# Ledger of designs, part 75: designed miniproteins, single chains, continued (4)

Each design is a single chain, and the fold is of that chain. pLDDT is the mean over its residues in the fold that is shown.

## One batch from the design tools (miniprotein)

Design m14759
Fold by ESMFold2-Fast:
Structure m14759 (fold): chain A 75 residues (1-75)
Amino acid sequence: MITITPRDVTRITQASVDRRRRMLTTPITVTPDTRQRLGLSDAQVQQLIDQARAMAAASRPLLARGEAVLAAQAA
């Protein structure tokens, strides 16, 4: 059984917001050295970049929701 306090909710929400913000601001790149080490084709590199971009886009509404919760708790 898990007991959650209002302070725990704020802390968890802040950590979630910070993580999603980092995901949205981090450049999505694959270096030539990384590609060579992993033996990736051009198509596989592009697929990885596309998947990362799709994941970041899906995280944007969750970031906005988390920020709204934190703003409401601060008010």
Scores: mean pLDDT 70

Design m14760
Fold by ESMFold2-Fast:
Structure m14760 (fold): chain A 57 residues (1-57)
Amino acid sequence: SDLKITNESNSLMDKINTLKKQADEAKKKGDMKTAKELEKQVDNLKKQLSDLNHKAD
């Protein structure tokens, strides 16, 4: 396996988890605009993770 691909995959997963937590906090505060933007960023990162998985062993 390529260690660089593994490290990038782990980094993307960490970012996705962090943004999900931030989106949940924004929803609790009633900041729906911030929550929507964070959810869109999560979707973009999930696409990057999917593209990266296609290059994995």
Scores: mean pLDDT 79

Design m14761
Fold by ESMFold2-Fast:
Structure m14761 (fold): chain A 60 residues (1-60)
Amino acid sequence: MEEIARASEELLKAHEEGDKEKEEEAYKRLSELVDGFESLSREEAVQASRTILSHHEQRQ
């Protein structure tokens, strides 16, 4: 759970900074942690990451 939230934060930060290498690394980590994440487009992955962080924020 915490690993997924952390990887989601890294993906969003890399996307905002335009760091393609870090963005791909975070996407790969999320694909390993979340079943079905590997079938998402890059834009869908970013949107899913925002949803994951929103849920994590509401729980803590």
Scores: mean pLDDT 75

Design m14762
Fold by ESMFold2-Fast:
Structure m14762 (fold): chain A 77 residues (1-77)
Amino acid sequence: SEAEELAKKAEELLEKAREAAEKGDVETAQKYIEEASKYALEAAAKLRTAGRDDEADALLQKMSEEIKEVKELIEKQ
């Protein structure tokens, strides 16, 4: 579905954010976090319009935790 495609793009962007963070590229990591958040919110909105509110909530919770992990990597550098 379109929601699943958007969620996958958000995950791919977070992976790129993690890679940038590990290389010490804080600015690039932050940009990927911003883009991932945008795709995740769009995916969640589409899930909610389909009546899949529990999945939307789970997606946003997962994304929040993964973003926290990337931010911890930035701090570790």
Scores: mean pLDDT 85

Design m14763
Fold by ESMFold2-Fast:
Structure m14763 (fold): chain A 97 residues (1-97)
Amino acid sequence: MKTVYIGIALDPSLSREEQLKLGEEIAKKVEEFAKKYKGNNIVIRYVPTSDAAGEAAGLAYEAAKKVNPNTKLIGVREKADEVIEEGKKNWEKFEKK
């Protein structure tokens, strides 16, 4: 069985509204990929740069899972609050000169 990896990363400088709009567009595209690769594992990995990024990843996961039950989300569903908080810290470290 083959695995398809999908990475989601949203720029935290974008407004919450812009991040959520991108999340809806990403979810639609991820559903199309999950549909195309039926019978394969889908693994969605996301960078928890914001609450909106977590929400976007969740939308993509739900859309993919509906059409492909072998879909897994890394980092959000198991420890959503912890992953988002750690992501904020990691983003601050990444921006440090």
Scores: mean pLDDT 72

Design m14764
Fold by ESMFold2-Fast:
Structure m14764 (fold): chain A 70 residues (1-70)
Amino acid sequence: AAEHAAAGVALGRAGAPRWRVYEAAGLAAEAAGDLESAAAAYRMAAAEAEREGDLEAAEEARRRAEELLA
């Protein structure tokens, strides 16, 4: 796995960025009125965006999670 980790990370074709999947889950939870699940999903989106190097997306997702808990 480690031998191909760089190729997997660098592909950009490993599917949609994982943080977008969690963001979509957060939006769905919000629509259902489940604010705790929505906040958890946005925090996961922030963590995944940071792992992928998208610090702007990570910051925005974190702010959305915090706003739901306010």
Scores: mean pLDDT 72

Design m14765
Fold by ESMFold2-Fast:
Structure m14765 (fold): chain A 55 residues (1-55)
Amino acid sequence: GPELVAAIRDALELLKKNPNTPEEAIQLFEEAIRLAEQGRYDEAVELVKKALSLL
């Protein structure tokens, strides 16, 4: 639901505050937000998992 979009956005803001966060992780979170806003939650979650593997 819309809670997933909010959670991904909040996580992205926290990652942007850390100067050591890889840019690829930021980009994956941004793509995950786009997919989640389209209701494609399965694909959004997979991108979040990939981004977290870079942290």
Scores: mean pLDDT 83

Design m14766
Fold by ESMFold2-Fast:
Structure m14766 (fold): chain A 59 residues (1-59)
Amino acid sequence: TPAELGRTVGTTLADSGFSPEEAERVARAVADQLGLSPEDKETLVKAARDAAEEVLKKK
């Protein structure tokens, strides 16, 4: 699902040292490449940002 993909993107990027803002930008690019609807794109982007923030809080 878009939410599951977003969480994977956010977690992977945060583990690699990227910020939540960077994870959000990458997630938008991924959604655009996949041709997602605006609603699914926002779901993916939000999940990626939230996941990246969660990873950084645990450091």
Scores: mean pLDDT 79

Design m14767
Fold by ESMFold2-Fast:
Structure m14767 (fold): chain A 82 residues (1-82)
Amino acid sequence: SLSDPAFQKEVDEALDLMWEGIMKATGETASREIIEAVKEALEKEGIKLPRSEVAKLVSELGIKDTSEENIKKFVEEAKKKL
């Protein structure tokens, strides 16, 4: 659970900047929109991962669609692998 929302926001923003730098440097093709949708869906299930780890999971599962139904289905498959 979040104990300090302001601190969590600063951490998330710092991780976002690092994540963007990594994605640009490595040439990752995973869509930010897909990564965000998967991250939010995983957090609703109690799984909290940094964007870099979510991007890796998105790439491994071949998630190419931002539709809520497809994201939920792939999140359920990801949970089985975790």
Scores: mean pLDDT 66

Design m14768
Fold by ESMFold2-Fast:
Structure m14768 (fold): chain A 91 residues (1-91)
Amino acid sequence: KWKELMEKGDEAYRAGNYEEAAKYYEEAIKAAKDPVKKAEALIGLGLVYLRMGNVEKAREYFEKAAEELGKVSPELAEAVRAYAEELVAKA
């Protein structure tokens, strides 16, 4: 069910339905059974807040995603932090 929630979140995000996208990503975070899946949902939620103009919350969720990925790979955590800074700089 995690994959279905992510697909619905991604669809809502692409449609500009950010409140709906946030709801699906929050459910995906709860349904995630491993750090990588949880991080993907956290990144989705970070992108939603960035589009809604809430840079502070976007940074919080990107950092939570990096923390989850860091449980598996420090290199992946660093990549997410770098990506987040680039996205925030272009916002």
Scores: mean pLDDT 82

Design m14769
Fold by ESMFold2-Fast:
Structure m14769 (fold): chain A 96 residues (1-96)
Amino acid sequence: AKELVEKGKKLAEEGKYEEAKKLYEEAIKELEKVLTPDSPDELKIEYADALEALGELLKKMGKEKEAKGYYASALVLYEEVLGPDDPRTQAVRKKL
C-alpha cells in the first residue's frame, strides 16, 4: 500500500489526478483488507497517510467536501496513534 501511495503522489505531481486517485483508492482498499483493531500503529498510520493523500488530491481536483471527509478520517487515526498534540495530527486538523 505504501508503494501505491508514493506512485500516486508522483502521478499527482504530473497532473495525472484520475490515475493518482485510482492508486490511492487501491492502497486504501488493500489496507482495509488487513487492518483490525489490534493492528500495529505503523499500519494505522499508513492507512491515515493514504486517506490524507486522497484528501489532498480531491482538494486539488476541486472536490473540497469529499477531501474534508478523508482529512477527518485521517485525523481520527492520527489522534488515536500519535495523540492530539503531535505536529502531524495538528497539520491534518488545519486542513479541516
Scores: mean pLDDT 84

Design m14770
Fold by ESMFold2-Fast:
Order: C-alpha cells, then sequence, then structure tokens
Structure m14770 (fold): chain A 87 residues (1-87)
C-alpha cells in the first residue's frame, strides 16, 4: 500500500481534485473527517480519506505511488506533506 498525505486551502480540495479524477461525483461522499471515497486519478484507482477540512490521505497500490505522487505534486493548490509505503 502507498500513501500520499496532502494539504489544500481549506474548502478548496474538491475544486482542486475534481479535474484530476475520472469520477468527481464520488468526492461528494467526503463531508467529514474519517469519510472515504474511491476515485481514479490518471487511470489509477485510489482511496481518498478526509482527515480535516484541508488535509487528505490518498491510498493506492505501492507500485502506483510514484505516478500518483507526481500527478498530485505537480497540481497547483496541492502541497504534498509526506509519502509512505506499507507492506
Amino acid sequence: MGLVYISTPEGKWREILRPLVDNPEALDALTAPGDEAEVTIDGVPVTVRMLSPDRLLIETEAEDLDRVYKTLSSTPGINVLGTAVIR
């Protein structure tokens, strides 16, 4: 499992992530801390977990971590706070 920990400006994460995901309506499930949504970023299936109004945890397969990280880190409004691989 690969993890990417990100921050965005408060209340802006939906607008920022919407162009990156193939199924943006799934992001509407993220309303409170602890909520999760399954989305696809650049053809990669990921789970997005809301940690706070400005902090998200993105989970993917370990082999897809670098691809997801590059997409997120190159997106204006996304600050990558850390990455981890859990095996």
Scores: mean pLDDT 81

Design m14771
Fold by ESMFold2-Fast:
Order: C-alpha cells, then structure tokens, then sequence
Structure m14771 (fold): chain A 61 residues (1-61)
C-alpha cells in the first residue's frame, strides 16, 4: 500500500477524533502518522510530512 495514502488516512482519523473531542485518539493517530512519515523513501517528502505531523501534534497538545 502507498505510504502517502496510509499517512493521509491517519491524519484524517486524527482530525475526526479531534472534532469529536477525543484529543487522546487524535494524538495517537498523529503519532502513527509520524512513524509512517519516517518511512517515506523520498527525503524532501519525508522531511515535509514529518514537519507537518509535528506541527499538528504541537497545535493539539
């Protein structure tokens, strides 16, 4: 499966959980997204995606 699609899936789940008031689930989904982002083979995409997830984690904590 495409790592980018898996990453997006976890980010969407995190947004859904956050909107439902479940911050703990949102954090868990973003932590999983961060783990997936680290596995992305393209360096520029990987660094961009890690930074995006880290920013989202900072905003909701």
Amino acid sequence: MDLHLKLIGHILRAIGAYLDGNVEEAIRDLEEARKIAKQIPNKEDREHDIKLVDRLLEEIR
Scores: mean pLDDT 83

Design m14772
Fold by ESMFold2-Fast:
Structure m14772 (fold): chain A 85 residues (1-85)
Amino acid sequence: MAKEEIKELLERAAKAALNEDIEELEEIIEKLRELKEKYPEYEKLLEEAIEAVETAKEGIENNDVTKITGGVISLIGVIEDLDLE
């Protein structure tokens, strides 16, 4: 199911960001781009997710805790949007 596949990947992204795992975040960005092509109905939500992951990654690379936290909060927001009725 598309929604569950996206949600699982976003939950992995949030965990990777908290663990400062740049390699995992880069893999997740690539997978999110693939999902964007596979599920065009989720294009905007997936673009927001990609931006959130990239923000967290930049925060890790620059040792900017505010960006890491902001990226994770944005990812949680996208996950919650997927669960809305």
Scores: mean pLDDT 83

Design m14773
Fold by ESMFold2-Fast:
Structure m14773 (fold): chain A 69 residues (1-69)
Amino acid sequence: KKLEELKKKLDELIKEYRTAMQNGDVEKAKEILEKILKILDELIQLSDGVTKRRYEFLKKFFEEELKKL
């Protein structure tokens, strides 16, 4: 199912983002954050109610992380 595939991809990207940050690879971290934001946009479009609001909150969080880099 597309929703479950996107959720798995989001989890993988978050792990890759953490690894890039631990390694001090700011450029790679930025690229991964952009991919995370794109997947969150799709998850928001495919979700309703509380789940949609959670993804919207998560998107704002990662947008702020991108601004800090």
Scores: mean pLDDT 85

Design m14774
Fold by ESMFold2-Fast:
Structure m14774 (fold): chain A 55 residues (1-55)
Amino acid sequence: KIEEIKKLLEEMKKATPDEAIKLWQKVSDIITELLSDPSKREEAKEILNYINELK
């Protein structure tokens, strides 16, 4: 999932604003799904930490 998120974030950097919004919705959906599953909450935290490190 982290690699999937990385690819989506890279696509967002190259995308038009409208495309970037759609790509961010996909990223948000993946994170929300992971947070909804207790067994995957640690994976979701790692993804959120990765996103927060992108500066």
Scores: mean pLDDT 74

Design m14775
Fold by ESMFold2-Fast:
Structure m14775 (fold): chain A 67 residues (1-67)
Amino acid sequence: DEKIKEEILNIYGEEKVKKALEALKLGHEAIELEKAGKEEEAKKLAEEVINKYRELAEEIEAIEKKL
């Protein structure tokens, strides 16, 4: 698993990987809020996560198209 992390860091760069992990963490928090019945808070957090993933996906797609 550590080798996969190192390869991802080499391809996408450390900053992009950090942003992806941060978005993933917020996504898990949104799921936990839904499970706790805090639907409105979960929805707001999920919208933030979607926006972050959209930006990251565009950046990743640009990198992949150059490969």
Scores: mean pLDDT 73

Design m14777
Fold by ESMFold2-Fast:
Structure m14777 (fold): chain A 75 residues (1-75)
Amino acid sequence: SKEELLKKILEAIDNADVDTLRKLLEEARKTLSKEEFVEILEEAAKHLEESDLSEEKKREIGNVLIEQGLKLEAE
């Protein structure tokens, strides 16, 4: 479900697990509608901004979210 994928994505952000985050976002992009995937990206970006991660890790993860948004628009 969208809710289950979102939960896992937010957990990957909290753990700064970039590899798992990329895999989960690819799965979400392939399985969800465009509108649902945009909602996931927006919630993930908000969660990242509110996180206590270092500025360096926030930039790294933020770039992953941007890359996934660009992939969605390219399809």
Scores: mean pLDDT 85

Design m14778
Fold by ESMFold2-Fast:
Structure m14778 (fold): chain A 66 residues (1-66)
Amino acid sequence: RPLPVLDPKTRESLERSFEEDRRQLEEREEEIRREKEELLKLDTPEAKRRLLAIEIAERLLRSLIE
């Protein structure tokens, strides 16, 4: 029943990696937000395609992260 992967050492290493990943994700999210704002102001087909791709990627990431 208890998972051996829940060892304190493993948890600390995972927490560290997750915290670093979170920081990287935050920076990327800010970049994506800025890109979205610029793309929303552009009425080009390319901008619409990029927005759709970003939305699909976000939805996929959300499903994976659970």
Scores: mean pLDDT 71

Design m14779
Fold by ESMFold2-Fast:
Structure m14779 (fold): chain A 58 residues (1-58)
Amino acid sequence: TAEEQIAQGEELIAQGRKLMDEGVASGDREMLNRGIGLILRGIGLRFQGGLELGVPMP
């Protein structure tokens, strides 16, 4: 459902931030890039879910 997409998107953003922090701390470029990818995917899911629910866009 749309609410599940929003919740999943928020989870992906949180996971991505954690991976970015760990990637920076360890110098692991692959982990950093994966974190960024998760954040972007999470943002997309949140917007898609919001659109399905008819949430007004700014």
Scores: mean pLDDT 78

Design m14780
Fold by ESMFold2-Fast:
Structure m14780 (fold): chain A 86 residues (1-86)
Amino acid sequence: MTIKIILKGASPGLAIHAIGVGVQAELEGGEFESKVEGDTITIVARGAGPVAVQDALALAQGAIEAGGEAKIEQRGDELIIELVNP
């Protein structure tokens, strides 16, 4: 599965956890890339396994619980998570 995480508002804590999802995907035999554009950080993890997927969903839930916003969309084998800092 491919995981795409879009962080708006560039929170360092959320950025570290999003990078952690990418690293977990690499440990599961996948790869990840990151880019920064202004206040937006995008992480793309390809070949993600079940632990990376669960970590991504946990990140989205944590953002909601912190008073931010999370939008989750699945398109085929791609999971897109858009997080807005509170």
Scores: mean pLDDT 79

Design m14781
Fold by ESMFold2-Fast:
Structure m14781 (fold): chain A 80 residues (1-80)
Amino acid sequence: SMEEVREQLKDLEESAEYFKEKLEEIKKNATDEEIKAVIDLLNKLIEEMRKLLPKLSEEDQKRAEKVIKELEEVKKELES
């Protein structure tokens, strides 16, 4: 349903905000193996968001694209 799709989008947005807030803490305290695990989780979140895109309204697609961009930026920072 549309309600389920919107809840999934909200959950993914909250996950993106969590990783964004924790980025500096992860960079300072995480081992290389832990960083790889976080990158794997970010990749899974990006995949889930991309699967939602065709099911979203035009407005919600823009929200999802913003979240994908933020997750990609967090991933890039962790890979550096």
Scores: mean pLDDT 83

Design m14782
Fold by ESMFold2-Fast:
Structure m14782 (fold): chain A 68 residues (1-68)
Amino acid sequence: DEAHKAATEALSKLSEDQANALSAEIAAAANEGGPETAREGAREAALKFGLSEEEAEAVGKAQEEDAK
């Protein structure tokens, strides 16, 4: 819940195009492995799109939960 809320707030800082690109990278990471791969891929992608380490961690945790 808290991770999903924080992830939503972080993603709201991105443009629609950036958020869509990040979502595509997250989906690709999830397809390669399980929840752990989704978490790490989402965190790395969020950092590439200019989110802070704390925001990237929240995005990663939310995607790990969604991939379970």
Scores: mean pLDDT 75

Design m14783
Fold by ESMFold2-Fast:
Formats: structure tokens, C-alpha cells, sequence
Structure m14783 (fold): chain A 65 residues (1-65)
């Protein structure tokens, strides 16, 4: 799980519009412990570029609560 999460973060950093990578990351973050600071930074940066990224918004809300 940790390796898959790291690979998904790298994919999203290269292509923040990859909806499939965002969906997969959201599913894994709910079930597995993650580096909250790193994932929150990723979600915030994605929302700065595209405020309509529903998956990034959902992930930020989940981790900020």
C-alpha cells in the first residue's frame, strides 16, 4: 500500500489532471495510514491549479477534518 501511494503521488505531481490516479489515491488514503502533510500539500497545490478538482477537494476535506 505505501509503495502504491508513493507511486500515485508521483503520477499526480506529473499530471494533476489524471482523474484515475486521484480516485485510486482517495480509496487508499481512507483505508491506510499516510503522510498527511505530503498528501494535504498535493491536494492544496492541485486545487490552486484547478479549483474544480473534486477528488483533490474531497481528499483535503477528509485529511483536514
Amino acid sequence: ADKEIDELIEEIEKDPTNEEAWKRLNSLVIRHPVDVDRVLKLAKEALEKDPNNLYARALKNFLSD
Scores: mean pLDDT 76

Design m14784
Fold by ESMFold2-Fast:
Structure m14784 (fold): chain A 56 residues (1-56)
Amino acid sequence: TDEEIEELAKELGLTPEQVRGILEGLRAGVPKELILKESGLTEEQLEKLEEFLKKL
């Protein structure tokens, strides 16, 4: 999972720590709007993270 997180971070232009934090926020039910505001992600980037989380 760490290697997959590092690869995803590279694809999205994020740090691995940012990816982990966003995935934890999504699992905890943090509103998508708040995640977008705090991380500066696009909706497309967030959608890819959600798809990744569903495959775990």
Scores: mean pLDDT 78

Design m14785
Fold by ESMFold2-Fast:
Structure m14785 (fold): chain A 111 residues (1-111)
Amino acid sequence: SLSDVDGVLDALLAELLSLAPPEFHPELREAFARIREALAARDVAALEEALARLEEILLAAFPEKAEAIRAAFAELRAALLRLVETPEPSVGDILRLLGAAETLVLALRAP
């Protein structure tokens, strides 16, 4: 359900805010708001724009982890695009999003 997607996005945002320098917090909150709006509107172009902006913010906040971010973010992007393009997301689509979010957080926490 959309509530399950919202739950995953809220958890991911909370983890990113805990890891990112405070100066990036407003941009992270705004990027996630744009992702949620695009998903609710089922707007693929808006979602792609919001995801590109989120990737830019993450690369700026964690420049030492650029390669790991790009790899993990590709999975997150694919999972979210699948959700906006699919009228009735399956449990598998939600689990894919959760796995992609967890992969990104682990990449950022890695030494």
Scores: mean pLDDT 87

Design m14786
Fold by ESMFold2-Fast:
Structure m14786 (fold): chain A 96 residues (1-96)
Amino acid sequence: SEEIEKLKKEIRELMAELVRIAVDAGATQEQIDRIVALGNKVLEAIDKFDYEKAKEALDEIRRIAREHLTPEQAARVDELVDKIKELIEKIYELKK
């Protein structure tokens, strides 16, 4: 679906912004690599229609990203994660 591919692109862009915040906050390369790998697992779970796996991977991304953040950066990461969750719900509505 063209609409699903557009939403997946938006998710990737939001994840890239989250990675940028983590880098700016001083996250290690190992932490960045893990966030990227978990982001790929979110997209794989979306393709497999696995809500629980997608949510679990997002919550793990949030946990790792928050380790070095200021309160302001943490609030922005939470906003990005919530937006990604909304986009995942939209994709799953389109797959029904």
Scores: mean pLDDT 82

Design m14787
Fold by ESMFold2-Fast:
Structure m14787 (fold): chain A 57 residues (1-57)
Amino acid sequence: IAEAVVYAAELLKEGKSKEEIAKEVAEKFGISKETAKNIVDAVIKNPKVVEIAKKLL
């Protein structure tokens, strides 16, 4: 999950929409699109989540 958070943050830096990011995360990590959307929402709402995820990797 930490890898998914970092990946979502990188896609956000590229200016991709929440829906595009959720699709890419779901496909890359083999998780549901709904779970991927929740990860993207968490990254958008709290940038500190990205810093924590980077330290876990």
Scores: mean pLDDT 76

Design m14788
Fold by ESMFold2-Fast:
Structure m14788 (fold): chain A 62 residues (1-62)
Amino acid sequence: MLTEEEKQLLEEIEKAVKNKDFDKAREYVDRLMRLARERGLTPEEVSRLFKAVEEKIVEVMK
């Protein structure tokens, strides 16, 4: 599913959100989505990944 690099970016997103650095979190999300597109995920798969990232961010904020 996620590559090791994509998993590391997800961890960095979680850290940025916990630190309330939403600008940095957005940069990591953009980078993650770019990597997913570059490895050939369809637009629908990219959309599903984005929703999963949003759900993870909400979970971390609780």
Scores: mean pLDDT 76

Design m14789
Fold by ESMFold2-Fast:
Structure m14789 (fold): chain A 73 residues (1-73)
Amino acid sequence: MKEHVEKALKLIEEAIKLIEEGAPEEKILEVVKKAEEELKKVSEKATLDTPEVKELLEKIAEFHKAYLAAQKK
C-alpha cells in the first residue's frame, strides 16, 4: 500500500509541475491517468485517516486547483 501512496504522490507532483510549466494537456492527462491507477489501488486497500493518505488528498486538491486555474483563460 505505501508504495502506491508514494507513487501517486510523485505522479500528482509531476502533474502539478507540468501544469505550472504549461505542458500540453495530453502529457498532463497521461500522468494523471497513471496517478488514477495508483489511487484506485490505495482506495481499495487503505484507511483514509493516515498522515500519508491525508498528504496525498491535499496534493490531489492542489492539483485540481492548479488544473482548473489553467483551464480558465
Scores: mean pLDDT 73

Design m14790
Fold by ESMFold2-Fast:
Structure m14790 (fold): chain A 83 residues (1-83)
Amino acid sequence: PASLPRVARIEPVGPNKIRVTLAGDEPAEVEVYVDGKLVARGTMRGGETLEIEGLPPGKHKVTVRARSAGGETVAEAELELPP
């Protein structure tokens, strides 16, 4: 059976910027939401990173959904981005 994708990290990497790191053995479609709004989407494999720039400063809830042949996972993080 196919393995589930895993969101390894959701982290701030500078002003207005976050990085999402995926783990897992299957390619996954990844969607990144900030405060419930879709801000990025792409296909990723385990070990790959997706960087999202241009996010507003302040406190945000980041939700990452990853879907593969093995199923779907959701990860959430609360981050504060500097100006």
Scores: mean pLDDT 80

Design m14791
Fold by ESMFold2-Fast:
Structure m14791 (fold): chain A 89 residues (1-89)
Amino acid sequence: MQALIDEMAELAATDPEKAAELAAANADKLTPEQKRAAMLAMARAQAPKIRAALEAEGLTVEEALAALEEQAAAGLSEEQVAILREGLA
């Protein structure tokens, strides 16, 4: 299972569309803990690209994460925001 998580992380860095397809195809095969690990690994793999995009917009990672925390009640769970914070740190 770790090999699948590693593959999703690698694909997220090079081909995010294919990474999303792989994640969707294997969602039913992952436990909640493994889904958390996969999300964290994908966030870490994309962290440099996300930081570059935020810098281009004049935002810091901390500012973007604070905005996501406000949106947790509207679309993202507190757990998902915490995972993204860990992955982007």
Scores: mean pLDDT 69

Design m14793
Fold by ESMFold2-Fast:
Formats: sequence, structure tokens, C-alpha cells
Structure m14793 (fold): chain A 86 residues (1-86)
Amino acid sequence: REEELRQLGEKLSEEVEKTMIEKTSKEEAEKNLKKLKELLEKLKKLKEEIENDESLPEERKRVLLEALETFEEILKRQIKILEKAL
């Protein structure tokens, strides 16, 4: 699941940068909004999988869940910004 977390983090960084660069066209903003919402759903699923993974040490589980919570907050903020811009 660490590889999935890294992939989510990279995608999140790309979407955040796109949102911050300029006013996107309405079509691109709608496309980006859908992608961010999909990432949020994937992140929620990954969070549940990590919480239920008995093979992970508690310390590692805590660190991963903290990172996912941070990503979730960033995604929600970016979604709100794009929705407001539309």
C-alpha cells in the first residue's frame, strides 16, 4: 500500500500545481474536479485498507494514516477551490 500512497501523493501534487497556476477553462476545471473527487474516493478506500491491515506495525500504520489525513484535507481544499472557481 506504500506504493499506492506514493502514487496518490504524486497525483495530488500535480493537481494542486494545476489549480494554483491560473484560471483553468471551465471544461478543464470540470475534468480536474472529477479527477480530484476520484482521488478522494481512492484515498478513503486506501485509508480503510491501512486501518484494517494487521500486518503493518502500529507505528507505521499511524504514520501512513496521518499522511492520508493530510492528503484528504488537501484534496478537499482543492475541490472547494475548483468548485468556487466554476
Scores: mean pLDDT 74

Design m14795
Fold by ESMFold2-Fast:
Structure m14795 (fold): chain A 60 residues (1-60)
Amino acid sequence: MIEVVLHAPTLEAAIGAALAAIGEDPRAKVRVEGTTVTVTLPDTPEGRRIAEDLRARFDR
């Protein structure tokens, strides 16, 4: 399993990141704690691609 921790600038951005993760892979497990979003994805090339995309879009 791949675990991605995203630090969103706002609660709204954190919710957006969580929804984006589920939209990319319905099998993704998402945990939101304030502005911190933890996403667990399959350890596959697809899962790694999604993890990198989420970091690029939501971790800033």
Scores: mean pLDDT 78

Design m14796
Fold by ESMFold2-Fast:
Structure m14796 (fold): chain A 59 residues (1-59)
Amino acid sequence: SELEQQIEKLRQEEEKAVEETLRSSGEDFDEVSERTSKVLKENREKIEEYEKQKEELLS
């Protein structure tokens, strides 16, 4: 279940990134928000790929 560990790690990173964005304010908020959006998109794609691989291995 290395795939499960990778998925969980990515989800935790996503939560962390969102929390940091919510804690940001002022001018830094826009830059952090933009970077966070990119990270979330990349993590989403990785999670979907790992979930697909996990389903194929367990099915």
Scores: mean pLDDT 74

